# Designed miniproteins, single chains, continued (3): the designs that were tried, part 110

Each design is a single chain, and the fold is of that chain. pLDDT is the mean over its residues in the fold that is shown.

## One batch from the design tools (miniprotein)

Design m11820
Fold by ESMFold2-Fast:
Structure m11820 (fold): chain A 76 residues (1-76)
Amino acid sequence: SIEEKMQEIIDKLEELIGNEKVKEILERLVNEARSPEDVHRLMSEIMKELNGKRLSKEELDLLSQLVQLVMERLRG
């Protein structure tokens, strides 16, 4: 399911990034985002929590996939 795919991506990002606050915000992105504005706000919170830490290509690709799945769910 789409929910299983989202959880797999969150688990992989947690393994790679190792930041509990980022994981919390990613889970909020999946469970609480109801609009594109919510997605933008939560993504901004992730970027602030990372505090200038450079993400790898794999981390960026996984994050992009998660955002796409959330946006697809919001479109119906």
Scores: mean pLDDT 83

Design m11821
Fold by ESMFold2-Fast:
Structure m11821 (fold): chain A 82 residues (1-82)
Amino acid sequence: TDALLQQLRDLLQQALDAPTVDEQIALLQKAKEVASQLPNGQGLVSLLDSVIETLRKYPDDPFAQGVVEVALASAITALRSA
């Protein structure tokens, strides 16, 4: 569980630092797969689905990008506290 939480945090951080939307989506898809392996990961899987959908619909929208960045930073913080 601890190793999965660390892997998930690292994937989310990599997604936040990704230079392109396509790379960000790919990293978030991997993060979603790891989150699905956690006993109580359903909420995070749902959040990641929403983030991926937002990026796919609005890849060039600065507001959408800002919302995604805040959501991912919040998720990383929450995982660090677990």
Scores: mean pLDDT 83

Design m11822
Fold by ESMFold2-Fast:
Structure m11822 (fold): chain A 66 residues (1-66)
Amino acid sequence: SVLEEYEKKLDEKLRKRKERLKREITDPQQLANKLTAESIITTGDRLDARILVERMGEAAFARNLA
């Protein structure tokens, strides 16, 4: 589904951001905090996408992405 493909893209973006943070941040506590923050943001984006699909339908959501 379009929603599933969008969520997969969000997960890929999160993975790339986490790898960047691992390269740039050497302090374990700072790294853990930033990794947690990125995961929370991505979870919010997924929830927002699900609410939009539920409210307007998958076809309308797909048109907004194109």
Scores: mean pLDDT 81

Design m11823
Fold by ESMFold2-Fast:
Structure m11823 (fold): chain A 55 residues (1-55)
Amino acid sequence: SETERRLAELERQRADYEAALAWNDASPHPLPQVTRDYLRGLLARTRAEIERLRA
């Protein structure tokens, strides 16, 4: 279904954002604060959408 496909895309996006932030936290040369805050915002939005679709 369209909902199943959208959930799969959102789960992939969530995993990518989580991996990017984890990699950045382990990096000796972290991304600028503005970029990190933007990624955290995208992750929060993605998690909220997943929760909404699963409700």
Scores: mean pLDDT 85

Design m11824
Fold by ESMFold2-Fast:
Structure m11824 (fold): chain A 79 residues (1-79)
Amino acid sequence: SAILAQAEAEIAAAKAQTEERVREYNAEGDARIAEGRERGESTKEIVLREAEQGMQAILAASQGIADIGEVRRRAAALL
């Protein structure tokens, strides 16, 4: 149906935006790790903190995508 096709397109767009944000976050993390090394700071602690934050951000973002069933249900209700 047209409504289902539109919902799928919106989900695909949201996924692409989420992937771009994850790439940006990873690039920033890499830069901070490099800076920490240059300053002689504990790289291990910086890496662990950034990894935990990245993991939580990905999980939070994936909840919206994982709700594809709810998105489909709401789209059907608008029909």
Scores: mean pLDDT 66

Design m11825
Fold by ESMFold2-Fast:
Structure m11825 (fold): chain A 66 residues (1-66)
Amino acid sequence: GVTIPPFNKQIATDVKIWDILVNDIPTLPSQDAMDQMMKKIKDIAKKTGPNMYKWLQQTEKVQQQQ
């Protein structure tokens, strides 16, 4: 269980990242496909959404520690 990301409907980058996390990732056919999608999400967040990038980075660290 991880904290819900800081989603803002008025920020287009947050909307795109949230849509991929909620709708696309659960429908991916394999772990490799999920890993590739997460890499793409991080690249988008790094360039356009610093708050979402920080949340993704923190979520990854928490999952690796437990």
Scores: mean pLDDT 60

Design m11826
Fold by ESMFold2-Fast:
Structure m11826 (fold): chain A 85 residues (1-85)
Amino acid sequence: RAELDQLTDWMIATLDLGVKTKSETWALNKVKDTLRKLSKANQQIALEKILEAMDQQLLGMEESEKSRMEALTRQLSSEATKIIE
């Protein structure tokens, strides 16, 4: 499962970069494409870890970035549910 953990960490870093660079759509699409390459079980595990990590990052974010991260996290949750089926 080292590969799954590495991909999950990369997806988390990609979403954080997307918020910081105002490239949320790019980051969301990269994460969605990566999730589609995983098995259904691994998609669920990765998504749960991503959502938990994003929630933790909100505690250290600036107010201007907090609402954008919340919006991105909500959109990811909705879109990823459709991928996992």
Scores: mean pLDDT 78

Design m11827
Fold by ESMFold2-Fast:
Structure m11827 (fold): chain A 94 residues (1-94)
Amino acid sequence: MSLEEQLKRLEANLALLKELIEKYNIKDPEVLKAYEEAERLVKELRKALEEKAPDSEIQKLIDEAIKALNEAFMLMRRELAARGEELVVRAPPA
């Protein structure tokens, strides 16, 4: 996968996380802090790519952005589960 394609996927995941925050009116400070950190890292990655930073620096930012997004999604799932919205609801019997 190209570095450009990795950036696009990270930006898409960040956009999805923002939509979930808005849709579910998430006000949990831990979730919002994790989102802000992920957004910061994705913006730094975009800037590094535009400025033609060394591949090693770009790869480090990709790895950090992936970790930050994973943490933000984990905290989002925990918040939604605490609200009873992401509990595994048994599908109605066929």
Scores: mean pLDDT 78

Design m11828
Fold by ESMFold2-Fast:
Structure m11828 (fold): chain A 62 residues (1-62)
Amino acid sequence: YKLIAEIDGKKVELTTTEKPKLGEEFTVKEVKFLETGEVIKIPDNMKFKLVERNGKKVLVLV
């Protein structure tokens, strides 16, 4: 699955193996920073949560 979100005010495309739900913990495979095109692979032991702030989906580390 692919989802547009924000990390630290930057727009990113998330790649996940399952569909993320708002307020639930999930694992991210890769983060692509849309402004730079940089791709970072994420370890499976890191959990994230998607929250909505000011109409934007923001990714936070759990």
Scores: mean pLDDT 76

Design m11829
Fold by ESMFold2-Fast:
Structure m11829 (fold): chain A 90 residues (1-90)
Amino acid sequence: DAEKKAREALERARRYLEEGDLEKAKEAAMEASRYIDELSKTDPALAARLAREAARLYQELADRTPDDIDAGVLYIASGVELAVAERLEK
C-alpha cells in the first residue's frame, strides 16, 4: 500500500515537472516523501531506493525553481532524502 502510493506520487511529481507545473510537482513530491517514510518502517531497502529517486526529483525541481529561497528549500529536501536513504541502507 505505502509502496504503491509512494510510486504513484513520484510518477505524478515527474509528470507535473515535465509539464512545467512546479507547484503540483512539489506537492506530489512531498506526498511521496510521506509514503516513503511510512514504507521505511516495513521495507527499509525499498524505501531507500525510492528516497534516492525522490532526492533526484527534488533536485530537478530546485534547478527549475526561479526563486532562490524556494529553490534552496527544495535542495535541502533533496539532501534530507539522500541522508534518509543512506541511513536505511546501513
Scores: mean pLDDT 87

Design m11830
Fold by ESMFold2-Fast:
Structure m11830 (fold): chain A 60 residues (1-60)
Amino acid sequence: SMVERRQRLIALLRADRARLAAIIAEMQERHANPTFISVHQLALASTDYVIDRLEEKIAE
């Protein structure tokens, strides 16, 4: 079903988000270049936006 497909996609996106968040945390801990941190933070925000939109469609 479309609901099951969206749930699987959300699960994959959540896994990718968790990995990206871990990379950002590691970069922050080692005081990496602020521009690189910002680029990864933008990618994280974009991923969160997509997850939120998909979850809203399931709740409707």
Scores: mean pLDDT 84

Design m11831
Fold by ESMFold2-Fast:
Structure m11831 (fold): chain A 93 residues (1-93)
Amino acid sequence: MLELDDATAEALQRLMDAATARYGPETSQAIVGALAAAADGDEEKMKEYIQKARELGLSDESVEAITEAGKAAKNGDVDALAEHLRRAAEILR
């Protein structure tokens, strides 16, 4: 699992809270699954979770923000990950 600093962990929690409030807990679980798969380099599993989130109502703009967060996670870029997670949470508010 990706080692998260406090700022990234807070950004992820805010994203999960926003996703749960708007779309329900299955959507927040799919988002976390996509990010975890991306961090592990598992592109196929990441795509499955993204597709699940889309089926649950996630917008194209939100999918783009989460995909960019996944790329940052795969690269170990914690600052970019936190920024994209905050962007995704703002879209879902």
Scores: mean pLDDT 79

Design m11832
Fold by ESMFold2-Fast:
Structure m11832 (fold): chain A 74 residues (1-74)
Amino acid sequence: MPTGRELGEELEKAKKELSKEEFEKKLGEIRDIMIQRAREWASANNDPELGEILVREIEQEEKRLLEEAEKKAK
């Protein structure tokens, strides 16, 4: 099941090797994949409310990681 935590773990690994621009691009790419998986999971299990919760968690983790990247760039 895709969660915001999985997004955070994947991005933490990428962050070590990527430039800021590459990190932001990779962050968006991973986010889109995780959101798609969350929606597919919800559809397959007839649980659209859970799908919305998972998407929200993924979006929150993306925002936190973008904030952290901006702070480290200064």
Scores: mean pLDDT 72

Design m11833
Fold by ESMFold2-Fast:
Structure m11833 (fold): chain A 57 residues (1-57)
Amino acid sequence: GKELARKLRFLFLQNPSLTAAQAADILLKEGLITPEQAEELKSLGFVSALEAALRIE
Protein backbone atom coordinates (compact mmCIF):
# COMPACT_ATOMS: atom_id res chain seq x y z
CA GLY A 1 0.00 0.00 0.00
CA LYS A 2 1.08 3.55 0.83
CA GLU A 3 4.21 2.42 2.73
CA LEU A 4 5.49 0.50 -0.32
CA ALA A 5 4.86 3.51 -2.60
CA ARG A 6 6.65 5.79 -0.11
CA LYS A 7 9.65 3.43 0.00
CA LEU A 8 9.80 3.16 -3.81
CA ARG A 9 9.68 6.97 -4.10
CA PHE A 10 12.49 7.25 -1.51
CA LEU A 11 14.64 4.70 -3.39
CA PHE A 12 14.18 6.58 -6.69
CA LEU A 13 15.02 9.92 -5.01
CA GLN A 14 18.23 8.41 -3.54
CA ASN A 15 19.26 6.88 -6.88
CA PRO A 16 17.61 8.40 -9.99
CA SER A 17 19.30 5.73 -12.18
CA LEU A 18 17.52 2.95 -10.26
CA THR A 19 15.19 0.88 -12.45
CA ALA A 20 11.80 -0.46 -11.33
CA ALA A 21 13.34 -3.96 -11.56
CA GLN A 22 16.16 -3.04 -9.14
CA ALA A 23 13.68 -1.38 -6.76
CA ALA A 24 11.44 -4.48 -6.87
CA ASP A 25 14.45 -6.69 -6.02
CA ILE A 26 15.27 -4.46 -3.00
CA LEU A 27 11.65 -4.67 -1.73
CA LEU A 28 11.63 -8.46 -2.22
CA LYS A 29 14.96 -8.84 -0.35
CA GLU A 30 13.52 -6.81 2.56
CA GLY A 31 10.46 -9.11 2.64
CA LEU A 32 7.98 -6.31 1.82
CA ILE A 33 6.56 -7.96 -1.34
CA THR A 34 6.09 -11.46 -2.78
CA PRO A 35 8.05 -12.80 -5.81
CA GLU A 36 4.86 -12.44 -7.91
CA GLN A 37 4.49 -8.78 -6.90
CA ALA A 38 8.19 -8.19 -7.68
CA GLU A 39 7.71 -9.55 -11.24
CA GLU A 40 4.69 -7.24 -11.74
CA LEU A 41 6.69 -4.18 -10.61
CA LYS A 42 9.66 -5.17 -12.84
CA SER A 43 7.39 -5.04 -15.92
CA LEU A 44 6.39 -1.41 -15.18
CA GLY A 45 7.95 2.00 -15.61
CA PHE A 46 8.58 4.43 -12.72
CA VAL A 47 5.08 5.99 -12.51
CA SER A 48 3.24 2.68 -13.08
CA ALA A 49 5.41 0.96 -10.45
CA LEU A 50 4.41 3.59 -7.84
CA GLU A 51 0.72 3.14 -8.74
CA ALA A 52 1.04 -0.66 -8.48
CA ALA A 53 2.75 -0.35 -5.05
CA LEU A 54 -0.30 1.60 -3.78
CA ARG A 55 -2.51 -1.40 -4.76
CA ILE A 56 -0.39 -3.95 -2.84
CA GLU A 57 -2.20 -4.89 0.41
Scores: mean pLDDT 71

Design m11834
Fold by ESMFold2-Fast:
Structure m11834 (fold): chain A 104 residues (1-104)
Amino acid sequence: SALAAAPERTANVAEREDVEASEEVRRLAAERARPGEATVVASVLDLETGRETIVGVITVPVADTPAAVRRAFELARRAAEEERARGRNVVAVGAVTTREPPPP
């Protein structure tokens, strides 16, 4: 049987409201989330080069989305803080895609 298309939501997560995750990061989150799952992709964005480095990819049941976002983004924030300590102009960003579970 063909897999039913589940409703999809993708949200930006960032240290700054004016910064968004790249299309590549958002696409990766969308590609990995299955029905009933959430995928969080956390990254560090270099504001001088526009380069984004993925630091974590986490897939969990949709009920665990808030905990996964918090954990992945904490890792990205710490990585960004370490790079800023080295004189780099970077911020933590990410994308989370959630897919609704199939109907009961």
Scores: mean pLDDT 81

Design m11835
Fold by ESMFold2-Fast:
Structure m11835 (fold): chain A 76 residues (1-76)
Amino acid sequence: MAEAEKALREALQAAYNGDVEKAIEWAKRFGEITGNPEYAKKVEEALKEAATNPEKRDSAIVKAGKYGLDALDAAA
């Protein structure tokens, strides 16, 4: 799942940098590749929180990463 891993990495990086639009774009790409709309939505919500709320950024990034790994495991 190299493409899905790349999309997740790019989404997490964008969210860490506060780039909401890029974070959501990569999260949607990740969801398309993994084929699970529920995980895609959870990743998008967590990344949006990370990008828009600096106080919760670290916890939201961890949450998005966890949902992303769960999606990768489910798709494998």
Scores: mean pLDDT 79

Design m11836
Fold by ESMFold2-Fast:
Formats: sequence, C-alpha cells, structure tokens
Structure m11836 (fold): chain A 82 residues (1-82)
Amino acid sequence: MTIVPTEEQVAEARRLEPELQALLAKGPSEEESLEALRRAARVAGLDEEQIKTLLQLHKAALNKDLKKGREIRDELLEKLKK
C-alpha cells in the first residue's frame, strides 16, 4: 500500500521544522536531536525503515562524516521513492 501524507500531516511536518531548527541552534544533546527528528519523521508519514535511515544520516552529520552522510542520504532517497 502506498501511503500518501495528508494535507494535515504535511502542515504538521512544516510546523515542526522551525521548532527542530531552533532546538538544533540551542545545541541539544545528540539523543534529543535524534528524538525530535524521529517524531517529525513519523508525523510526516515516513515508515520505520525510512526513519531508521534518516536517524543514521543525522548521526553522520553530527559526527561530520560527509562521505557516510552522502551514502545514507542516497539510501533514504531510494526508500522514499518506494
């Protein structure tokens, strides 16, 4: 089954983006930033595999591993197509 996010889910995800950016600007712990991303991704209608890949991408970004981040981003984009 193809899950298409509703207008409400898209609006909620957009609402959470400024809060997530503000949280990141304050320098939250890695755990707090990952939890915020996981919640935002679930609201956006991502499945557990997509969320897992997104969290791995965020961890790579926090550790400034650009090569790993690019590889994980490409996997996330592939999963989002299906």
Scores: mean pLDDT 65

Design m11837
Fold by ESMFold2-Fast:
Structure m11837 (fold): chain A 67 residues (1-67)
Amino acid sequence: MLEEEIDEAMALISLAVVKLEAKRNKLSAEEVRERLEEELERLRAQGFSERALERYRELGEEYLASL
């Protein structure tokens, strides 16, 4: 339980970094989508739980919808 909560928190932090990069670099929606996909694959390679990866994907889709 706690480890899954930590994985989810780390995924949220990773999403926050992508959001910061998008704002600072004025990325287009398409560029943001590419960065979200790249980070998702990085998190998967680092061994993040499937639950954390799904949550990250959902939040990333919500962010893209807000652009």
Scores: mean pLDDT 79

Design m11838
Fold by ESMFold2-Fast:
Structure m11838 (fold): chain A 86 residues (1-86)
Amino acid sequence: SKFLKGMELVDERLPELVELAKKEDWEGLRELLTELYEELVEKLGLSPTEAAAALEALVNKLRKHVSKEQAEKVEEIVLEILEERE
């Protein structure tokens, strides 16, 4: 399914997002998350709702790899991106 391909892309981008979060490069992380959202919708053809679900799943996966405070900051950025695009 398109959603499963979206989750594969999320898994591919996860290591870079983890490193940006650990460095607290919030600007770089926002740019990469924005690009990921656009790839999910425009290249893979996910609906905005499906792309939002994929990014929420990404935040849950990322929590395993970074501090609680870093994960909360990533969640804030994801919500800002989704709010701007919905």
Scores: mean pLDDT 85

Design m11839
Fold by ESMFold2-Fast:
Structure m11839 (fold): chain A 105 residues (1-105)
Amino acid sequence: MKERILELLDRAIDLARKIQELGKDNPELVAEAQRLIDSLRRLKELVEKGAPFDEILQALMEAIAEAQRLETLAEKYGNDEIVRLAREIQRLLTEALDLVLEEKA
């Protein structure tokens, strides 16, 4: 389970970096994508270290909220490709959430 969660987080980080490149002329999109990358890196470290379940859950919920904010910002600027990538990140993080909840059960 841990390896699958880490794979999902690595994919989410790669997509967030792609958003930064696509949105590089928009400082707000770059900044929101960077915040998401930083949160995903922190979440990855917590998972790798075997941090308490509630810490991992909180960090994961925060990353989902950040990805949702990034989608809303991309919609405001009419960037359909970044909207698509932000939605894919949310899908990956929701899958990671389901796996985290299964591991607790």
Scores: mean pLDDT 87

Design m11840
Fold by ESMFold2-Fast:
Structure m11840 (fold): chain A 104 residues (1-104)
Amino acid sequence: MSEREETIKKAQEVIKTAEETVPRSKEEEETLQSIIDTMKELIDFAQNKEVPKKEAVSVRTGVTIRLMGMIIDAERMGYPELAKKIEELKKAVEKWLESQEKKS
């Protein structure tokens, strides 16, 4: 339960950091909006009770790869604080989904 709440909290922190970032180009604006949209999708997903145990590993792998891509994008754009917040979210997501793998 606390791992899921932590995931939602960290996703909200990513949204706030992205919203506080002033884009320098249309490409940066589109990338920041994509990050925000992804965070909103993740919050909606985390608010649902159901992550089937047999799918938890696959979901964790997919989310981890997607978050790693966003960290790279944020670093390349020169937004290290945004990259740091996404890394903190990645750790929270891994803990949450790992806890679902262990449930009977």
Scores: mean pLDDT 79

Design m11841
Fold by ESMFold2-Fast:
Structure m11841 (fold): chain A 101 residues (1-101)
Amino acid sequence: DPEAIELSERLARAAAALAVYENREEVQKILNIKDPKERMKALEEFIKKRKLSEFEKLALGAAARDGILEEVLNLPEEEIKKLAEEAKRFLREYEERLRRA
């Protein structure tokens, strides 16, 4: 389903933007880990420690797997901030829709 894929990508990018905006220094340290296995383990622990819904954790996990966190981290600070503000609204609206369904 093309619409489901597009929505999934948007949710992953939204979760990545919030994670980078709120925890840039920690995300940068994790992504600088040279061993891919240790890097993934550090990302899983980072996600686990955050006050996120189950849904947000899944979206952030997908972003980490697909290299979206690395893409977002390389954006200018002003662009990351705008994406994070948009992401916060988008994730909230999506969660509210799920609660009403």
Scores: mean pLDDT 77

Design m11842
Fold by ESMFold2-Fast:
Structure m11842 (fold): chain A 57 residues (1-57)
Amino acid sequence: MSEVQKRVLEAELRELQKEHPFLTEEQVKEMFERAVEALEKGESGGKVIEEFLKELE
């Protein structure tokens, strides 16, 4: 995964945490790891984050 993709993912997760301050640092790390895994499988990391957002509502 490229450095640019990692930076974009980190920025998205920081924005998510600001909107949902109940998320722990461990939850944010899990979302990052899941998104990285999805990208390595050829899936969109953004989709994984969207699924987590859906569960938070």
Scores: mean pLDDT 73

Design m11843
Fold by ESMFold2-Fast:
Structure m11843 (fold): chain A 80 residues (1-80)
Amino acid sequence: MSDEQKEKLIKIAKEASKKTGLPISVTTVMSIADLLGIKLSDEEAREITLKAGGLPGSFPNSDEDRKVIVETAKEILKEE
């Protein structure tokens, strides 16, 4: 993963979390990465989650919360 791709993913994840008011989990970060066509290692996914204001050791987002965050990330991507 390039530094530019990493920075973009962190920015999108952080903004989606802010817009929804929901904390971001590792599994949700992986879903956002899939939208960008980015493959993450487990270590990269944890680092991005932490930098986006999430806690990598916490329970994952519920399916409903994850869907809301991912849809918000899609909207952010369309505004670029």
Scores: mean pLDDT 76

Design m11844
Fold by ESMFold2-Fast:
Structure m11844 (fold): chain A 90 residues (1-90)
Amino acid sequence: SWKEAAEEVIRKTRELAKLLENESAKQGLLAGAEKLEEAIRNNDLEGVRNQAELILAGARSIAESSKNEKAKEAAEEAIRAAEKLLEALS
């Protein structure tokens, strides 16, 4: 279900955030996860899609730029989770 995919995005986004040394990037991802969680509570499918797209963009940026292999792997997992969620919403 899209809710299971959304919960996976939240989980992977928070795991990625734990690995980031850049405080701005870390707080941005955590805020995105919280907004996604709020959209799920409100059954706001447009909000879920919008937050998934923002998380996807952030995770792609980290995967492309990160020199930390664990952060890069976590970003790739967050990318896959967000893509799966967006597919489930289509």
Scores: mean pLDDT 89

Design m11845
Fold by ESMFold2-Fast:
Structure m11845 (fold): chain A 81 residues (1-81)
Amino acid sequence: MMVPADAVVTAVVKLTAENEDQLKKIEEAAKSLPQTERIGKVQGNTLTVTLRAKSGQDVNDAISKLAEYAKKVEVLRLEVE
């Protein structure tokens, strides 16, 4: 009732991999996540992924899955509607 059930959460996350093999695992994980709205260009060993979901929990779960293969995770933008 008094919960923001209509909230939309958008996160832009930059992921840094140890090597090319880990980067490919991050890309595959991002492709498999229902929360993935956009996968950016690969730049060296980094990849930017845009996540969107109707709950902060779903976005956090997606970030956690991507973090398993990432050396560094940076949240560049977080928007709540």
Scores: mean pLDDT 79

Design m11846
Fold by ESMFold2-Fast:
Structure m11846 (fold): chain A 102 residues (1-102)
Amino acid sequence: MEEIEKLKKEIEKNPNDVDAYRKLAEVYLKQGKFEEAEKIIQEAIKKNPNDARVYIAAAELYLKRGEYEKALFYAQQALDIDPNDERVKKLLEEAKKKLGLE
């Protein structure tokens, strides 16, 4: 809980700190609070719509939850912003494999 309040304060101070949103979402996921994690990632996207890292975080979130179509969608958004990011390519391949597409 102390970590959550610290990360919320970091986000309030710097809404462009994508790593703070990712860490906060990971804390919520570890607690089984998927809805809270999703809200944090969606806020990160609203504040940073042109940063590939927020879409990578969204893809990772949905992969962990088994929502593979959403994971695929967000991995594609990240790839459109940064087509040379090997992390994004791996996330895209994982999501497609989980869906039985590749």
Scores: mean pLDDT 82

Design m11847
Fold by ESMFold2-Fast:
Structure m11847 (fold): chain A 73 residues (1-73)
Amino acid sequence: EVEELEERIRKAAQAYFDGKLDEALSLLGIEKADTDEENEDRVTQGLAELIRRVAELRGLPSDQLRGIGHSHH
């Protein structure tokens, strides 16, 4: 199950990086909103929640994974 979550995070992050918001939302199981800005926020929040869940299951502090999904200063 943890391995499935990690795979889902990887695929959703890749879709988000590629600008495929619909694909990223589908991979995260999140309902699509009417605006790209809302969809981007939903994807980033969904990724953060799954990353936190994996970190907890792996016994890692969430701070070690804070950089995932952050590319801008």
Scores: mean pLDDT 72

Design m11848
Fold by ESMFold2-Fast:
Structure m11848 (fold): chain A 66 residues (1-66)
Amino acid sequence: SPAERALERVRERAEKYGISEEKLRDSMLEALENAKGLPRSSLTPEQRRVVEDIEVLAEEERRRAG
């Protein structure tokens, strides 16, 4: 599923940065929260991919919650 692919990419990034998946997820969420209101064109390609993956995961959670 798209959510599974997003989780796999988060895990791959965590391994690349040498930190835990959970810690990477938390720090990326905090960074994106602080960047709210910025246009996507101001983000790097990697940051845009992280935003897209988080949006996919949020959509899956909403679908499960109803």
Scores: mean pLDDT 68

Design m11849
Fold by ESMFold2-Fast:
Structure m11849 (fold): chain A 87 residues (1-87)
Amino acid sequence: MIPLEDAVVKIDEEEITEKRATPLLTAIGVVGSVARRLTVDLSKVKKIDPQVLEDLLRLEEIFRANGREVEFVGLTPEVKKQLEELK
């Protein structure tokens, strides 16, 4: 089995709520487990529930600790502001 070099998960939602957390995190986790580099496209996302945002950051740290790369691309000004407010 040849591992995937790169994979992309595109979020086609403007708001990520707690109800979307489990399926989203599961999808990212599954794709990330078979890819060396995972790109998560947030270009359409304008709001993320704070708990989901913390879970995404934790998932990024887990991937880096396991020698995998995860990159969040297309961060909107609103999502960037949420990241700054989490501190």
Scores: mean pLDDT 76

Design m11850
Fold by ESMFold2-Fast:
Parts: sequence; structure tokens; C-alpha cells
Structure m11850 (fold): chain A 97 residues (1-97)
Amino acid sequence: SELVKKLLELAENKDYKSLEELLKEILEKYGEPPFELELTDEQVEILKYILENNELNEEELYILAYQIYILSLKIKEGLKVDIDTLIKNIKETLESS
């Protein structure tokens, strides 16, 4: 997917502003955009890991973008998120949708 490649390139270059804008565009296409999306290094590392290890279509990219937004809320509350649990939750959501 061209979107997956572009997201990975932006993440690798630490262009968080462009990455945030692209994720917001993906969210807007398939649902309501979040009021605020601010990427941290932890969120970008999780995003890269998922994109490098999974082939995602546009709907799956929307679900990933939404989960990254939810992750940002959890991190702001001081919660630790296990990457394996996050991947499992994404997979289960995709299989249940």
C-alpha cells in the first residue's frame, strides 16, 4: 500500500507533523477525526512495528490510526501499554468487524 509506505517514511524521518496530518486524513475518511492528535516517540515506534510486520488495507489503516489515538489518551493518563496486547486488540477488532 502506498499509504503504508508513506507512513513508514514519515515515521523513519521523524516528520511527526506530516505523519499526524496523514493519520487525521485517514481517520476523517472513515470516521470522525479526533479533537487532538499529538504523536510521541512511543506511539511512532508502535506504529512502525505494526506497519513493518503486517500488511494493512485502508480499513485496517483506519483502525490502526484510531488505536494510536486511543493509545495517546492512555499515555496521557500514565498508563503503560503492552505492544503485544495492542496488536492482539487490533487483530481481534479486524476479525470482528
Scores: mean pLDDT 71

Design m11851
Fold by ESMFold2-Fast:
Structure m11851 (fold): chain A 93 residues (1-93)
Amino acid sequence: SRESLINRIYSSLLIIKQVDPESAEKIIKAIEEGDYDKALKLLDETLKRLKERETKDNFEQSLIEAAIKSIEYLKKMIEEGKIEELKEAIKKI
């Protein structure tokens, strides 16, 4: 459902914010401004940094893996043109 998509986008943004709040803020701003090319670039840059992050903490590792999946999901939502759902999710933040 549309509401399910909005809730999943919202949860994905919260997970990214937990791991990388600065990148999350920049991504949210790019989406709010309608600059989806910038949002995709920021998502790709954040994804690369997270994949290169090493930790021995099982909790931190799980959170990084959740953030990676969340970034991949947001990229898919932008690429599929789920623009109204993205904007509605951001209003909840």
Scores: mean pLDDT 88

Design m11852
Fold by ESMFold2-Fast:
Structure m11852 (fold): chain A 75 residues (1-75)
Amino acid sequence: EAEELIREAAEAARRLGLDEETVERLRKSLQALADMGTPESQLTVRLAVAELRAARSAEEARELVDNLEKHVQSL
């Protein structure tokens, strides 16, 4: 479920030390992609969540959030 994936991504971001503003940007980007309902957008959500879970630092996680937001803005 998209809701559960988004919650797990937010928890992973918080564990890596991201602030609530950045976590909220992440949640909004993932929700926007989930709301599109295309196979491509759903795959992007799953991959983004997996990459965030694999992130090793706050810097890496912030870069992932920024890239995801830019991707959503380009749609």
Scores: mean pLDDT 84

Design m11853
Fold by ESMFold2-Fast:
Structure m11853 (fold): chain A 110 residues (1-110)
Amino acid sequence: SPMDQLKNLKTQMKKVYDKMKDLISKLGKKQASTDQIIDGLQDIGNQVQDMYNQATDPKIKQRLGDVLGSVQDAIDALKNDSDPLEQLKALEDAFFSLKSLYEYLEKLVA
């Protein structure tokens, strides 16, 4: 059913959001290398891309596209030896993009 699809998407988005929280925490505590953070962001991007490819609702698909863009911007900022403040901003933008979509999905299934 459409509701089961939304619940499944919410479950997947929560896992991705929790993974992003873990990556930011490890980066802040200096418990992960830049390469490990990039690998984690690529895994997140792949999972969001799979959700984007399966999404049929235009508003959800647009929000997933926004998340994909922000995750890619964070990867690019880390790979291209960008200013540390630009790297932090890109990571925060990716985090809040994920959080916003997760909270939107929570409201849809409530």
Scores: mean pLDDT 86

Design m11854
Fold by ESMFold2-Fast:
Structure m11854 (fold): chain A 87 residues (1-87)
Amino acid sequence: SAIEQAQKEIIKMMEEILAKVPESDTLLRIVLETAKQYVKTNPDLSLDELLEMVRKLKEYLAKHAPELVPIVEKTLEKLEKIKKEAE
């Protein structure tokens, strides 16, 4: 389903970001791990809710780790395409 594809892309994005975040950046790692776990444990999240969550993550990263923003933007483009194809 479109939601399953979106969840998979978000989890992949989170794993790519976590691989680039230093282990010493405990707060950023907690935020990212919490977001990843939230997606994994809430299979009833709508595509719009998933998109909003990723947009909020982008805003957070723009302030705290701007170098990671391009990874999130690439995922947002994929999610918007999934949404358009599901219409």
Scores: mean pLDDT 83

